# Designed miniproteins, single chains, continued (5), part 27

Each design is a single chain, and the fold is of that chain. pLDDT is the mean over its residues in the fold that is shown.

## One batch from the design tools (miniprotein)

Design m16913
Fold by ESMFold2-Fast:
Structure m16913 (fold): chain A 100 residues (1-100)
Amino acid sequence: IDDILARTREEMHRLISELKDEAAKEAALDAVDDSLDRIGAKLRAGDVVGAAITAVGLTMRLMALGEDYPQDRDILNRAALTFLRGGDEAVALAKEQLES
């Protein structure tokens, strides 16, 4: 789980580094780091549902930033989709660990 979260954080940081607006970049980095820390804590506690809700929340926050910063919308939407794919993988693995 922690390895997948670390890899997801690195990929998200790479995508966010392409943002043109510095305020958008700062807000996106903060949202990603905070949300991934919370997801990791929830997954380690066995709260798969709470982790999934936090993941959806991050995806929505990144998409909302794209509406506020339309010049960066495509990158923010791509970051949200990249995170959603990584989050689905992490949640699936957490479910398998809890069920086994």
Scores: mean pLDDT 76

Design m16914
Fold by ESMFold2-Fast:
Structure m16914 (fold): chain A 80 residues (1-80)
Amino acid sequence: AQEQLKQIEENGKKARERFEELLKKKLLEAGILSEEEIEEMIKEMRETEKLPPMTPKEKEALEEAEAEARAELAAERAAA
């Protein structure tokens, strides 16, 4: 039924929002990017599906933050 598709879409939206929240938290904890720079980066990635120009240190921090955010999200989904 179409109701199942809406439920999957809502669950997908919540998972995406939670992943973005975790990613922001991990990047802020790394202290390499400001909160404003993190918001702009996430927005650009969402709109263009590509990374903005980054230093090697910023890229390393992003990759580490993404890995940690994915692990936490997967653990939360397994617990739900």
Scores: mean pLDDT 72

Design m16915
Fold by ESMFold2-Fast:
Order: C-alpha cells, then sequence, then structure tokens
Structure m16915 (fold): chain A 97 residues (1-97)
C-alpha cells in the first residue's frame, strides 16, 4: 500500500541518518529524502483527485515537518527528527483517506 511505502521511505531515511555522525550530512539526507517523500505524496494526492486545498495543506505539513526535522537532526536530536516526521506522515495519511 502507499502507507506501507511511506513507512519504508521513512525507515530508510532513519537508517541513512544513523549511518553517519556528520550533522550537515544528516541534514542533507533529511532534506533530500523529505523532499522526495513530499513530491511522491503530491503526485499520489493528484492521482486520487484530492482538492487543491487538501493538496496544499498536505504540502505545507510536509515542508514544515521537513524543515523542523532538518534543524533537530543538525542539533543531534535524531529521536526528535523521527518523531516530527512520523507525526507529519500520520496526519498526511489521514488527509489522503
Amino acid sequence: SFEEWLKKRLDEMIEKVRATTDPEERARIVREEGSRIALEVKIYAIIQNKPFSEINKIQEILLKATEEAVEKVRAGDVDGMIETLRKALDEVIKLLK
């Protein structure tokens, strides 16, 4: 399912972040993978014929969560990064139903 795909993308991002100790490399991984997730979610929402207002709301949630996650991981708070992104994805999944 698309929900299982999103969970797998987040798990892969977490694995990549934990594979490095460089804060800037961690921030780069979160920004790149977060942007990829946001794009795929946007494409999926368009295919599902979601209203533009819902698509815009979903994108705002993901972009805000990605920036918060980048700042947390840059500060060494990997658990905070994971929690921020999980909450955002859970909210987005509810909006996609």
Scores: mean pLDDT 88

Design m16916
Fold by ESMFold2-Fast:
Structure m16916 (fold): chain A 97 residues (1-97)
Amino acid sequence: SREEFEEEADRLLERTFAEIDAIVADPSLSEAEKREAIDRIVLRTAVELINLAWKYKVSLQYAADLVERRLAEESDPLHRKALAGIAEYLRLQESVL
């Protein structure tokens, strides 16, 4: 259902934010390594959202709309950038179908 999709998507996004925060806080990583790690987390999250949309029979348009609603409510700049990247990827995947 859409409700079950939204619950799992919200849980996934919260885990994604925690992973990004951990990368940002890691003093052993260079700025280039942090950017690469965050980009990989963003792509993985987008793929996991596509899999959740498939599981719950939700459209990629609906998934992208959910991410964009979350982006509108988000105040953290790095979380906003991650949400924007995820939404862009979902929109791109929708457009080629």
Scores: mean pLDDT 88

Design m16917
Fold by ESMFold2-Fast:
Structure m16917 (fold): chain A 84 residues (1-84)
Amino acid sequence: SMMEQEEVLKEIKKFFDKLEELVKNAPNMSADELKKVMNQVKKDGKIMLKKMDEVKIDPLEKTKFQFRVLSILTELWLEIKKKE
């Protein structure tokens, strides 16, 4: 339903708000901490994708979500490489 879709979109907003704070804090984290964080982001991202499928979110919105998560994972990976 539209109401279920709106609730999932609100969860996605909160998810990305948390990820943006995490990216800002990434320079202050160790490489090992960042690797654990990347694994958690991948797991949480998969859970969000499943919720999006269950409430039938538009495929374009799902694709935008996937690319934004990949962008964040890339930023975290680059921070790890700076510390190795």
Scores: mean pLDDT 87

Design m16918
Fold by ESMFold2-Fast:
Structure m16918 (fold): chain A 70 residues (1-70)
Amino acid sequence: GREAALEELVRRLVEEAGVPREEAERIARKVIDLLEQGKGKEAVEVLVREAGMSYEKAERILARVAILLR
């Protein structure tokens, strides 16, 4: 569900991208909201722009997070 997806994304942003927890929570909420709207491309762009991830890493993380959303 949404809570599991948010916690997993926050954890990965903190541990793998070095994003501070408060910032990671803001980014994660934005990304999950976009995924729930079917805006996967925009979700990838948020991770690349705001978390400093490569496209490849962002796409891999979102694929795992999407499984947790449902």
Scores: mean pLDDT 85

Design m16919
Fold by ESMFold2-Fast:
Structure m16919 (fold): chain A 75 residues (1-75)
Amino acid sequence: DEKSEKVAKLAQEAEKAFKEGDYEKAIELYEEALKIATKAEQGILLYKLSEAYKAMGDYEKAEEYKKEAEKLFEE
């Protein structure tokens, strides 16, 4: 559906920004995707946010997002 297509497009643009070293833009795009994502998509997006925050040196937020992603994968 259009919502899933928008999530995929935002995640794709975020991954491109991440690869280019623009971690702030990657975070913004992943957060936008997370707002409209299904529960199944949220786990992957939370993990990607954790990676982006870690790349920026924000280890506290990286750990928080990683734990939230792990909770979704356990249940």
Scores: mean pLDDT 83

Design m16920
Fold by ESMFold2-Fast:
Structure m16920 (fold): chain A 97 residues (1-97)
Amino acid sequence: SEEREKAIKAANYTTAAHLQAVAAEVLRPFDPEAANESARTAIENAKKGLEYAPESEKEQVARDALKVYRLALEASTDPEVRAEAEKGIEEAEQILK
């Protein structure tokens, strides 16, 4: 099933996004550069999760992406990474209206 394949891809990207967001938070006080890189990777994985999410899972994946974007914003010091996280928050909130 195409829907099943999309759901699995969305879940894998969402899981990777969460792990990278947590890594960014842990790294922030010790290595701000590495924290920014992990935050950027978290944002990209969250976006991929949303791209692959079937309609039935889109709301849940958007909630998970919102959590990732918030963590990435808090963990990042890079203005570009922070701007991408803020944009992601706005897009995820729009899905959840």
Scores: mean pLDDT 90

Design m16921
Fold by ESMFold2-Fast:
Structure m16921 (fold): chain A 74 residues (1-74)
Amino acid sequence: SPEAQAAVDTLLRALRVIVERAKKAYEEGNKELTKQLVKIAKDVADSLLNHPALTPEQRAEVEKLLKEAEEIEK
């Protein structure tokens, strides 16, 4: 449905922004904000990966962004 596609697109855009903000927080030494943003990124990624309207191309992007978020905490 158009609503389902719009929801996926919105969450995917949010995930991109959250991951970039997490990287920036890490670079700036803000450990607390980094951990919070990584947690939010993982929650958003989990929601997307379980969304029935998620395309294979979008799935690959979500998995890549999730990996990037997980690597920030290592």
Scores: mean pLDDT 89

Design m16922
Fold by ESMFold2-Fast:
Parts: structure tokens; sequence; C-alpha cells
Structure m16922 (fold): chain A 105 residues (1-105)
């Protein structure tokens, strides 16, 4: 089941990398409109998509959102890294955060 979801997710990342940028823009706009709400976002890009990663980081910085970049070798590893980052931010009292996951093949 997880293997099937991972395969579908990887195909989407390869075929439509720009979709993650659009999703990140919408997520960051929602964070900016609701400053008092705790909102964390996570976005996965292929390691080769360096420009896309940079654009997402720049958008987060412009929105005043805490950003962290992590590397993962699989979507399962990415999910774990995101959960650990969100837990840390909750413990530190951070209200707005974005995890950018670079998927390394």
Amino acid sequence: ELEELEREGLEELRNNPEAVLETARKGLAAMKENPDERRFGAYVVLSEEEELAREIIELAEEAGVEVTVVEAKSLEEAEKAVEEAFKKWKEEGIKKGLVLVRLVE
C-alpha cells in the first residue's frame, strides 16, 4: 500500500514539478492571512529541481515563515523528517513553518 502511494507520488513529482510551487504559494498565503493560527506546511521536490526549491524558500522568507530544508531518499523518509520538524516547532512554540524536502535518488 505505501509502496503504491510512493510510486504514484514520485511520478507526479517528475511529471508536474511546478504543481508543488503553486501549492506552496497557496499554503504560505493562508499562513500570512491567519497569523494567530498554528500552520505548518511540507513540500517535496526532486533534488534536481534546485530553482524550484529556491523559489519556495524565497516565498517562505518573504512571508516571514520559519523554513527548514531536509533531504530524504524516499517519500517514507520524507514523511518521517516532516513529522520530526513539526514536533520540534510545536515544542519551540513556532506558529508558522515550512519544511522543504529534497528527494535524493
Scores: mean pLDDT 75

Design m16923
Fold by ESMFold2-Fast:
Parts: structure tokens; sequence; C-alpha cells
Structure m16923 (fold): chain A 72 residues (1-72)
């Protein structure tokens, strides 16, 4: 489904908290803690899907946003 502007802002804020270098990517293993901060508890299967989204162990914001929108 579509994300609300508020959900997108919350996701951006949470992402920025883990994107310490401002590169627009976070380590894949920080994605699950980030989603839990947003009140989303991924299943073990969804956690594996998230890890599979990583390129060189990193997940960019647009990829995470698309995944979250698809599972919201």
Amino acid sequence: GALTEEEIKQLKAAFKAFDHDGQGTIPAHFVVPLLKMMGFNPTAEQEQEILALAKEGQVDFPTLLQWFAAHK
C-alpha cells in the first residue's frame, strides 16, 4: 500500500539515525532495529528478505522505502 507523508518522515528520521556518515545507506543488520523503532516487527522470513536487498551489505533509502510500502 501507499505510505502516508507522516510514515515517510518517520522512516527518514529513523534512517538518518543509523546513517552516521550521511551516505544515504545503512548496514543491512541495522534495518530490523530501524523498523522496530517505527513499530514494525518483521517476521524471520521478512528479515531474510531485507538482508537480500543489501548491496555490499548496505541498504539505500529508496530500496527500504519500497520494501516498507509493499509490506505496510
Scores: mean pLDDT 78

Design m16924
Fold by ESMFold2-Fast:
Structure m16924 (fold): chain A 108 residues (1-108)
Amino acid sequence: SKPLSPGAKVIKELAEKLGLPEEEIEELVKEPDIVEALEKMKELYPDIKPEMLKDAAKEYVELLMKAKEFSEEQIEIALKTLEESPLPESAEELKELVEKALAEAEKS
């Protein structure tokens, strides 16, 4: 079987934690853009907590960087940047956190 992309794995795990139906999860994991998938998920479950978005951002960054063969040190820098950042309240803020974490890791 073909493995899920980093974004698809994160979306699937978050949707399962929210208790979304299997059919909705299958549709969400088809969305290649994690921001668009999160916006769609937010429409299905408006009460997604900022802490859940931050956890999703951390998992996404770690899986994405591992898939691109970044060093363990670079991954640690990215995850520390995310941990020290404020909680995202939207999919757009989550995207900004991911971009910031990747940029800090790439400088190192």
Scores: mean pLDDT 80

Design m16925
Fold by ESMFold2-Fast:
Structure m16925 (fold): chain A 86 residues (1-86)
Amino acid sequence: MEELKKEIEKLKKAVDELIKRHSDNPFLVAQLNEIKKILEEAEKSEDPEVQKRLIKMAKSRINYLYNLLKKSGLLDKETEEIFKKI
């Protein structure tokens, strides 16, 4: 329980940092807010298996965005350091 909560908090913090960094990109902000909603649902769940599934879903979407940012040239050093915290 505590381990999953720490993972969710870590992911939420990273997503919030990415939203602030890329606030001028409405498409990216929308995708990050969707990930944040998944993490908030995971945080509210009392079922560890549901929490694990939602965390995996959030991480999968984060990885997809990482690859998009890399291809678009938006993966600067600060953005990459945020992704490394995940």
Scores: mean pLDDT 83

Design m16926
Fold by ESMFold2-Fast:
Structure m16926 (fold): chain A 76 residues (1-76)
Amino acid sequence: MMTLGEAVREALLRAGLPATDENVAFVRGILSLALGVPLRPEDSAEAVERLAREKGLPPLEELLDMAIALYRQFRA
């Protein structure tokens, strides 16, 4: 199963952004704030998706897109 760190890296690459450890940590930090819990890069992406669903939040793909939009504002 894909880890959260791997899911973040793939989302960054699909957005045409460098998937550096610093950029992954930035996006993961935004997700941690959105979910109200500290997330680790080794956490299962499926477990994070389930947690988002249980909290009534958008799907992980949508949360990643939102976090990347914020990243673009600070890094563009």
Scores: mean pLDDT 81

Design m16927
Fold by ESMFold2-Fast:
Structure m16927 (fold): chain A 69 residues (1-69)
Amino acid sequence: AFSQAEFDQLAAAVLALDPDRSGFVSVDELLSKHDLSPRLRELVLAADTDGDGKINYIALLKEVAESLA
């Protein structure tokens, strides 16, 4: 399960990469510019099912938040 600190880390990272709040971030930029936990990196890579290099971070944040309960 993810921790609150991991949720906060992911939320801060995606908001820094997407100031316009489009709901999408680059996988490469997220993993390269931010020191995410190994579990968060694994989740990010798994979220890019289409291999297009972009993920819907709103859905990703919901998955992490769900694991906190």
Scores: mean pLDDT 75

Design m16928
Fold by ESMFold2-Fast:
Structure m16928 (fold): chain A 90 residues (1-90)
Amino acid sequence: MAKILSAEVVATSADYAVVRLTVEADKDGKFTIEVYVNGELVGSAVVDLKKGTQELLVPVAGARPGDTITVKLYENGKLVGEATVTARAA
């Protein structure tokens, strides 16, 4: 299993954001990330996680300051983690 420990917006522009996820995995494996902006799916990617705590940088196209970004983490089609952040200027 994996778990999202934290999520933070680390960069924003007029229509782009980067979310830093801190995730913990109990073993090496492949996971799927889905990204939502204001409840709409805008992207998905397969990521290889290593056992232990690690950081992922997730680019989010179409996110503007004030938008709600939700990131969902899946293992073998099962939801294992979810985090919601607000895109905001630094």
Scores: mean pLDDT 82

Design m16929
Fold by ESMFold2-Fast:
Structure m16929 (fold): chain A 74 residues (1-74)
Amino acid sequence: SLTSVFEESVGVLVFDASEERTAEDIQKLAESVEGVLEAHATVDEENGKIYVVIVAESPEALKKAMKVLLEKFG
């Protein structure tokens, strides 16, 4: 790829799984944030956790996405 991969930022957030916190809702919200390239939410049923991997175009975009998710689901 001609695009610099070093400009991309990757973060992981972990939430407790509940009826009010679904992997689908978390993923959709993360993907809606400007500058987020990819978001993948996975349920860890054994531990009742939801792991969200966020790939953003910059550290600033990653910080925005993390803030939005923590304000809504944190």
Scores: mean pLDDT 78

Design m16930
Fold by ESMFold2-Fast:
Structure m16930 (fold): chain A 55 residues (1-55)
Amino acid sequence: LAERLRELAERYMTERGLPEDLAKQAAVAATRLTREEVAAMSGEELVRLFDELVR
């Protein structure tokens, strides 16, 4: 999971030019959360969750 999240965030930064925070948000949303969970979380909460999961 941690490796997959890091790979996906790196892909979003390199292929889409997303800032690191947005890439982290997108990676967590795509791999870990339901649509309802994403809607309930702030961007800061998504970044924090990414950092916890890659720890």
Scores: mean pLDDT 75

Design m16931
Fold by ESMFold2-Fast:
Structure m16931 (fold): chain A 74 residues (1-74)
Amino acid sequence: SMEEKLEELEEAVKNKDVEKFIELLEEMARDGEVFDPAFLREVVEWARENPEDYEGLKKFVEMMRQFLEDRKRR
């Protein structure tokens, strides 16, 4: 599920595993269900350019989580 992918992204950031973070975003972009693949590609590019900015990567995941939650709210 997308919720599980967001949890995996959060764990990848916590573990400073940028390679795993990028892999997960690429998988989500292939699925193309919740997030715009173009947006996910931009986040991948940003992560490649800023691989040690773990706080920035964490903020991207928080933004994605908020977007997912907003879609579930009535």
Scores: mean pLDDT 80

Design m16932
Fold by ESMFold2-Fast:
Structure m16932 (fold): chain A 98 residues (1-98)
Amino acid sequence: MTLKEKLDELEKIILDESASDEEKAKALKEWLELTGISAEELAAYLREKGYLAEDADPEDYKLLAEALRRYLEEEKATLLDVEIELGVERLREAVLRV
């Protein structure tokens, strides 16, 4: 399996209206771990875009997942677009090696 395939799977969970807040938070944590993006970097990005309050806790992964989902839906963006803006998009070309 490629890293791209795994990241596409995580995006589907984050955007799935039927997924629980817990499932979306877990998918967000895994995406952050795989990309190397910190919760603080994502929170700063979403604050800049107007989707997250300035006083929001970056470790509130349920709140971050919902803010990210709203951003992706309203802007018609993808996780790849966020990865490009944060400078980690090249990781999608990597083969998942254990």
Scores: mean pLDDT 76

Design m16933
Fold by ESMFold2-Fast:
Structure m16933 (fold): chain A 86 residues (1-86)
Amino acid sequence: SLEELMEEAKKAILEKDFEKAVEYIKKMLENVTPEEADRVLQLAESIIDVFIENKEYEYAKKILEMMKEAFPGHPMVKLMEERLEK
């Protein structure tokens, strides 16, 4: 379920398993419905924030690229893109 994937992504971040966190976000973005978009994008944004704080810019960029593919033109995606491409 989406709820299980979200909890697993959060757990991976707590364990600093950043590759696994990216994998769970990828699974969510590949299967997300339009109604779930804001919820999944909010979680992805919070995980990007953790990656930036840990200077894991390549992982942050991977999630941003997946967000852009899943929701082209979404306002949250545009804001994250502007933040990472400074």
Scores: mean pLDDT 83

Design m16934
Fold by ESMFold2-Fast:
Structure m16934 (fold): chain A 65 residues (1-65)
Amino acid sequence: SDMDDINRRYLQQAINTSNNYNQRTQQANQQSQQQGDKVDQQGRQDLDQISQDMSSRLNDIRNRS
């Protein structure tokens, strides 16, 4: 029947849509991991600079006391 054909078409569309979202999610997770690694590398340098600046400022204050 026409109703059965319509139902079958929409069910197939739903399956295809779900599969497409699953693939996009996997790709996004991989890209997120790669970006995370890059941000971590940059953050380590920034944290080292902050630590060095703080130590220098603390030493300056102590030398004035």
Scores: mean pLDDT 84

Design m16935
Fold by ESMFold2-Fast:
Structure m16935 (fold): chain A 77 residues (1-77)
Amino acid sequence: DASARGAAELSGQAILRAVKANMEAAVAAAKAGDTAAAEKYFANARGLAERAAEIDPEYGKQVQAVIDAYEAEAAAI
């Protein structure tokens, strides 16, 4: 179904944007010393990564790699 495929592609782009926004907020919170807020934003991003994997497992791996990179940055603070 071409319509379903188009919807999945648009959903993937929206999920990636939301993941990046949550990860950016998580790193900013960690730099401010707000570990509770940082963990909340990381949890939101992980949930979005699971949704991405439901759409496309390879896309889910790409999203998870982005999350891992930001978590490493936050852990260095």
Scores: mean pLDDT 75

Design m16936
Fold by ESMFold2-Fast:
Structure m16936 (fold): chain A 98 residues (1-98)
Amino acid sequence: MIEFPTAFDLKEMADNYIKIGMPHYGIVILQNYIQTLKQNDSSPQDISNAYTILGQVYFKSGKYDDSIHYYDISLSFDPSNTVSRNNLDITRTKLKAK
């Protein structure tokens, strides 16, 4: 059983997996956490924040299309999530850059 981390702990864990060259492990941890949040009737804000972190992991991995997809999902749960909105704008800019 995995102890449920805060959103910041989850981002740090994902960042650590990217840093050691294992971003797929961070993604699996994030996906399992999101599933648990949905099963436990967690707030839309908590689910939105978890998708924000997933979008950030894909962004750092250079997978900008996947990053945009997860930021869009984040905003569907919480349209007021400024982190996802700002990161979506940055990611769209990176996708258009050659």
Scores: mean pLDDT 77

Design m16937
Fold by ESMFold2-Fast:
Structure m16937 (fold): chain A 92 residues (1-92)
Amino acid sequence: MVKELIEKLRELIRKGAPAEEIEKLIEELLENGAKEAAEIAIKELEKRVGKEKTEELIKQAMEVEKLSEARAAVALWVGLEMEELLRKKHAE
């Protein structure tokens, strides 16, 4: 279930879906398995920026934006995925 929602989220990002659709799916992820979604997002962030930087970014998002750890982790991961895709698609 959570893994299927993650795969759907990746597909929406890859297709360049509207931010509203992506945000709605993030809410579904957090509602259906916040802890599992956070664990997946944290592992993906650690692969890209390392463990220490991942912990720092999540802590900053939690403190500044008043987000839960799960929401912070998922939002940060989605943001990086969207940024990477846009750079690949529009880097000319």
Scores: mean pLDDT 77

Design m16938
Fold by ESMFold2-Fast:
Structure m16938 (fold): chain A 102 residues (1-102)
Amino acid sequence: SELEIARKIIEAMKSHPVATPFLEPPDPALNPDWADIVPDWISLSEIEERVRSGEIRTLEELRELVQRMFAQVRRYYEPDDPIRVQALSLEEHFERLVEELG
């Protein structure tokens, strides 16, 4: 089912070495303006929870949340921040997983 594929994709994304900054919301103590800039933040762990709960049941719905996460990274972090490069690598990994498993 698409749900099983979506679960495998999110698990594989969380396991990728570049995924660490995207697993959980940023630390508020280190990022005090975070909630003002990205009030709609979504982490990989939150996406996994929504897949597990059955809120996300299709690859299209998964893609929409993953793309929202990457858009939030681009909104918050400066263009020269290394996290932007990690996000691009993870986005490329996501596209490969969708091609291989979807």
Scores: mean pLDDT 83

Design m16939
Fold by ESMFold2-Fast:
Structure m16939 (fold): chain A 100 residues (1-100)
Amino acid sequence: IDELLEKAVKAEENALAYVKEHFPEAEELISLLEEHIERLRKGKGKSLEEVIKMYEEMAEEERKLTERLREEGAPSELVLLVELTYASYRDIIEELKKKL
């Protein structure tokens, strides 16, 4: 789990750098990614079940952000970035559940 979390942190840091470079207007997504990186770092030493729960909570936050941005009439490109982050978290949850 710790090795997986370290790889996840590095992947999220790379994603954050990419978003900041190419989509600086995605400020809410940038802030949420920064918060999720910190949660992933704090996930070291947690059980598999606790890590799955953490990802489920992070995925729900991304889903709610997607809905809010759509309601506010945000650019479709920004909405897509949040949806892709949500999809990524769901894929990770599915992979982690296979290890239970």
Scores: mean pLDDT 80

Design m16940
Fold by ESMFold2-Fast:
Structure m16940 (fold): chain A 107 residues (1-107)
Amino acid sequence: MEELRKEIEELMQQILDKYKDLPPEVRAKIEELTQLLLEAVKRIPNEDVIEDVLRAVRFALKHDLTPEQFARLAVGILRKMIADSPPEYQPFLRELLARAEEILAEL
């Protein structure tokens, strides 16, 4: 589990570097999306859920996603995490999803 979370953190840093040449306002939104995903990954104990996040993040890094496409993927990841996580984590994940959806609407 720790190794999966570390790999996700490293891949998120690579995603941020990929977007380094974007306008500061867009860059800040992508950075906030990565922080929302990392906060979810840090708290959720289910290995299968974290493995699904890792696969999605690897997909994002491999492909030349636009900021909007990355935001849509982040929303999708959070929705799937809500569906697959125990009930006690769902309120927390829904708060992260709500913020991610606001960011997507602004892109």
Scores: mean pLDDT 87

Design m16941
Fold by ESMFold2-Fast:
Structure m16941 (fold): chain A 94 residues (1-94)
Amino acid sequence: MSIEELAEKILEEIRSKTPESAQELLDELEKRVREAVREGIEKGLSDEEIFQRIGRLIGEWLDEAKKILSEEDFKKVYEAALRAFTEAIEEIEK
């Protein structure tokens, strides 16, 4: 699976659990993640380096989402992000 496909799978999993109240924050995350993947490929970065950049962006987004989401909604989004990220690490390490 390409790094672009892994990034899109992570974003799809996060989007599936993100309530409409955080949609604008999610749209910005999706844009930044896609730009980081594109720029990383253009610069010849490794899949691991691009993946690390994606992880940083998701972590920063989770900190912002925690401020606006209910505890229940944040837990669902956080668990989705953690699971998707763990699955992506296993795919990169293959």
Scores: mean pLDDT 83

Design m16942
Fold by ESMFold2-Fast:
Structure m16942 (fold): chain A 80 residues (1-80)
Amino acid sequence: SMLTEKVVAYVRELAEKAGLPQDFIDEMVAEARKIMEEKDFSKAVKALTEFQNRVSQEYPEAVPVAARINYEIMKALSEK
């Protein structure tokens, strides 16, 4: 969907501007795409929460960027 591609592009832009490693950026972008393409809103929200928990455990320094990405994805999901 055009909305999914726009959100995914913005997630990549936010992560790149924050100076995150390319492998981590690619992982965040892939997860954002998966969440945006989920047809069940409850499953999408659960996947987003699980992703945030993983970032908090593996990359605690990236939590502020992940929180901003969470906000943008939730906003886009609410507009569906």
Scores: mean pLDDT 78

Design m16943
Fold by ESMFold2-Fast:
Structure m16943 (fold): chain A 64 residues (1-64)
Amino acid sequence: MTSLGEAAAEGDKTGRVSAEGAGRLALAGGLSPEQAREVERAAKDNGGYLSLEELTRIMRELGA
């Protein structure tokens, strides 16, 4: 592939999730419903989506 750099930049490796998706992932990750709502709220405040990295960071903050 000649466009490896473009593929990496455009790749879904950033992994954006919707507010609802973020809340569901938080619950699946073992967070309480209140913590899951906190994650969902953060996604909504961030334009309705979180990157997978931001989601992971917020979940770690709530779990740490």
Scores: mean pLDDT 69

Design m16944
Fold by ESMFold2-Fast:
Structure m16944 (fold): chain A 95 residues (1-95)
Amino acid sequence: SMAALEEVAAYAGAEVTPESWLSPESLELARRVAELLVEGIRNNRVEEALREAERLMAEALVEKAITVDGKSLEELRKIAEEIGDEVTLEVLEEL
């Protein structure tokens, strides 16, 4: 659901620190996800839009974790496992 994606972004921003790298970016990520979902709804492609939104969130989080340090990447993996975010885990395995 859309609310679940927003909660995942907020949860990651709250739990995945050592830096505020997710706090300012969680709003930007949520905005991009919302825009993608809105366009999917308008085009009657909600299922595809949801999958693209999940992938977008995963890629953004992994990229940010890489630029911070290895500890942030490990924390992101732990959070993804806790919330059942298989898409983020797939992106992490592709590294």
Scores: mean pLDDT 65

Design m16945
Fold by ESMFold2-Fast:
Structure m16945 (fold): chain A 83 residues (1-83)
Amino acid sequence: MSKEEVEEEVERLYKLLKEEAEKAIKSGDAFDIEIVLSFIRMSIAILKIAAKNHPDHKEVYERGAEELEKLAEEVDKELKKIK
């Protein structure tokens, strides 16, 4: 994969997870929010593994993981307001 293709896929993943997080938060359902938060955390782990295994694209994967970590913190704060 080219660097541009990797950047597009990582950005697509972030946008998808952000949209699903916003929907879950608007629903007010703690279970739906927990499910989305779990997917975000799993995606962070996958991107960190990808950064380690593909050093040529390390910065793209690490930046994607950092953005998802910030999203996870936001989602966790919203979950704590409901619980």
Scores: mean pLDDT 85

Design m16946
Fold by ESMFold2-Fast:
Structure m16946 (fold): chain A 81 residues (1-81)
Amino acid sequence: MDLSPYEGDYLGTSGRWKDKIISFKAEDGKLVGYVEENGKKVEVLELKPGQFELTENDELVFTKKPGSTAAKNIGTFKKLK
């Protein structure tokens, strides 16, 4: 899966990262989130194809998997271009 369209800076619009900027990068076939403020990798924002979707409104949303801690309390993100 080409993850290049999902890369970029995102503003958290709900959930744990509301009002925070996360930089998403494609690494080893995964989408990986980094806190822009300090450059730290966010382990729960290391996502495989099928665990996320970019909507027509440039919102990154995460598929909730029952019992998955990685998807638990993750909100939505708005792409900042």
Scores: mean pLDDT 70

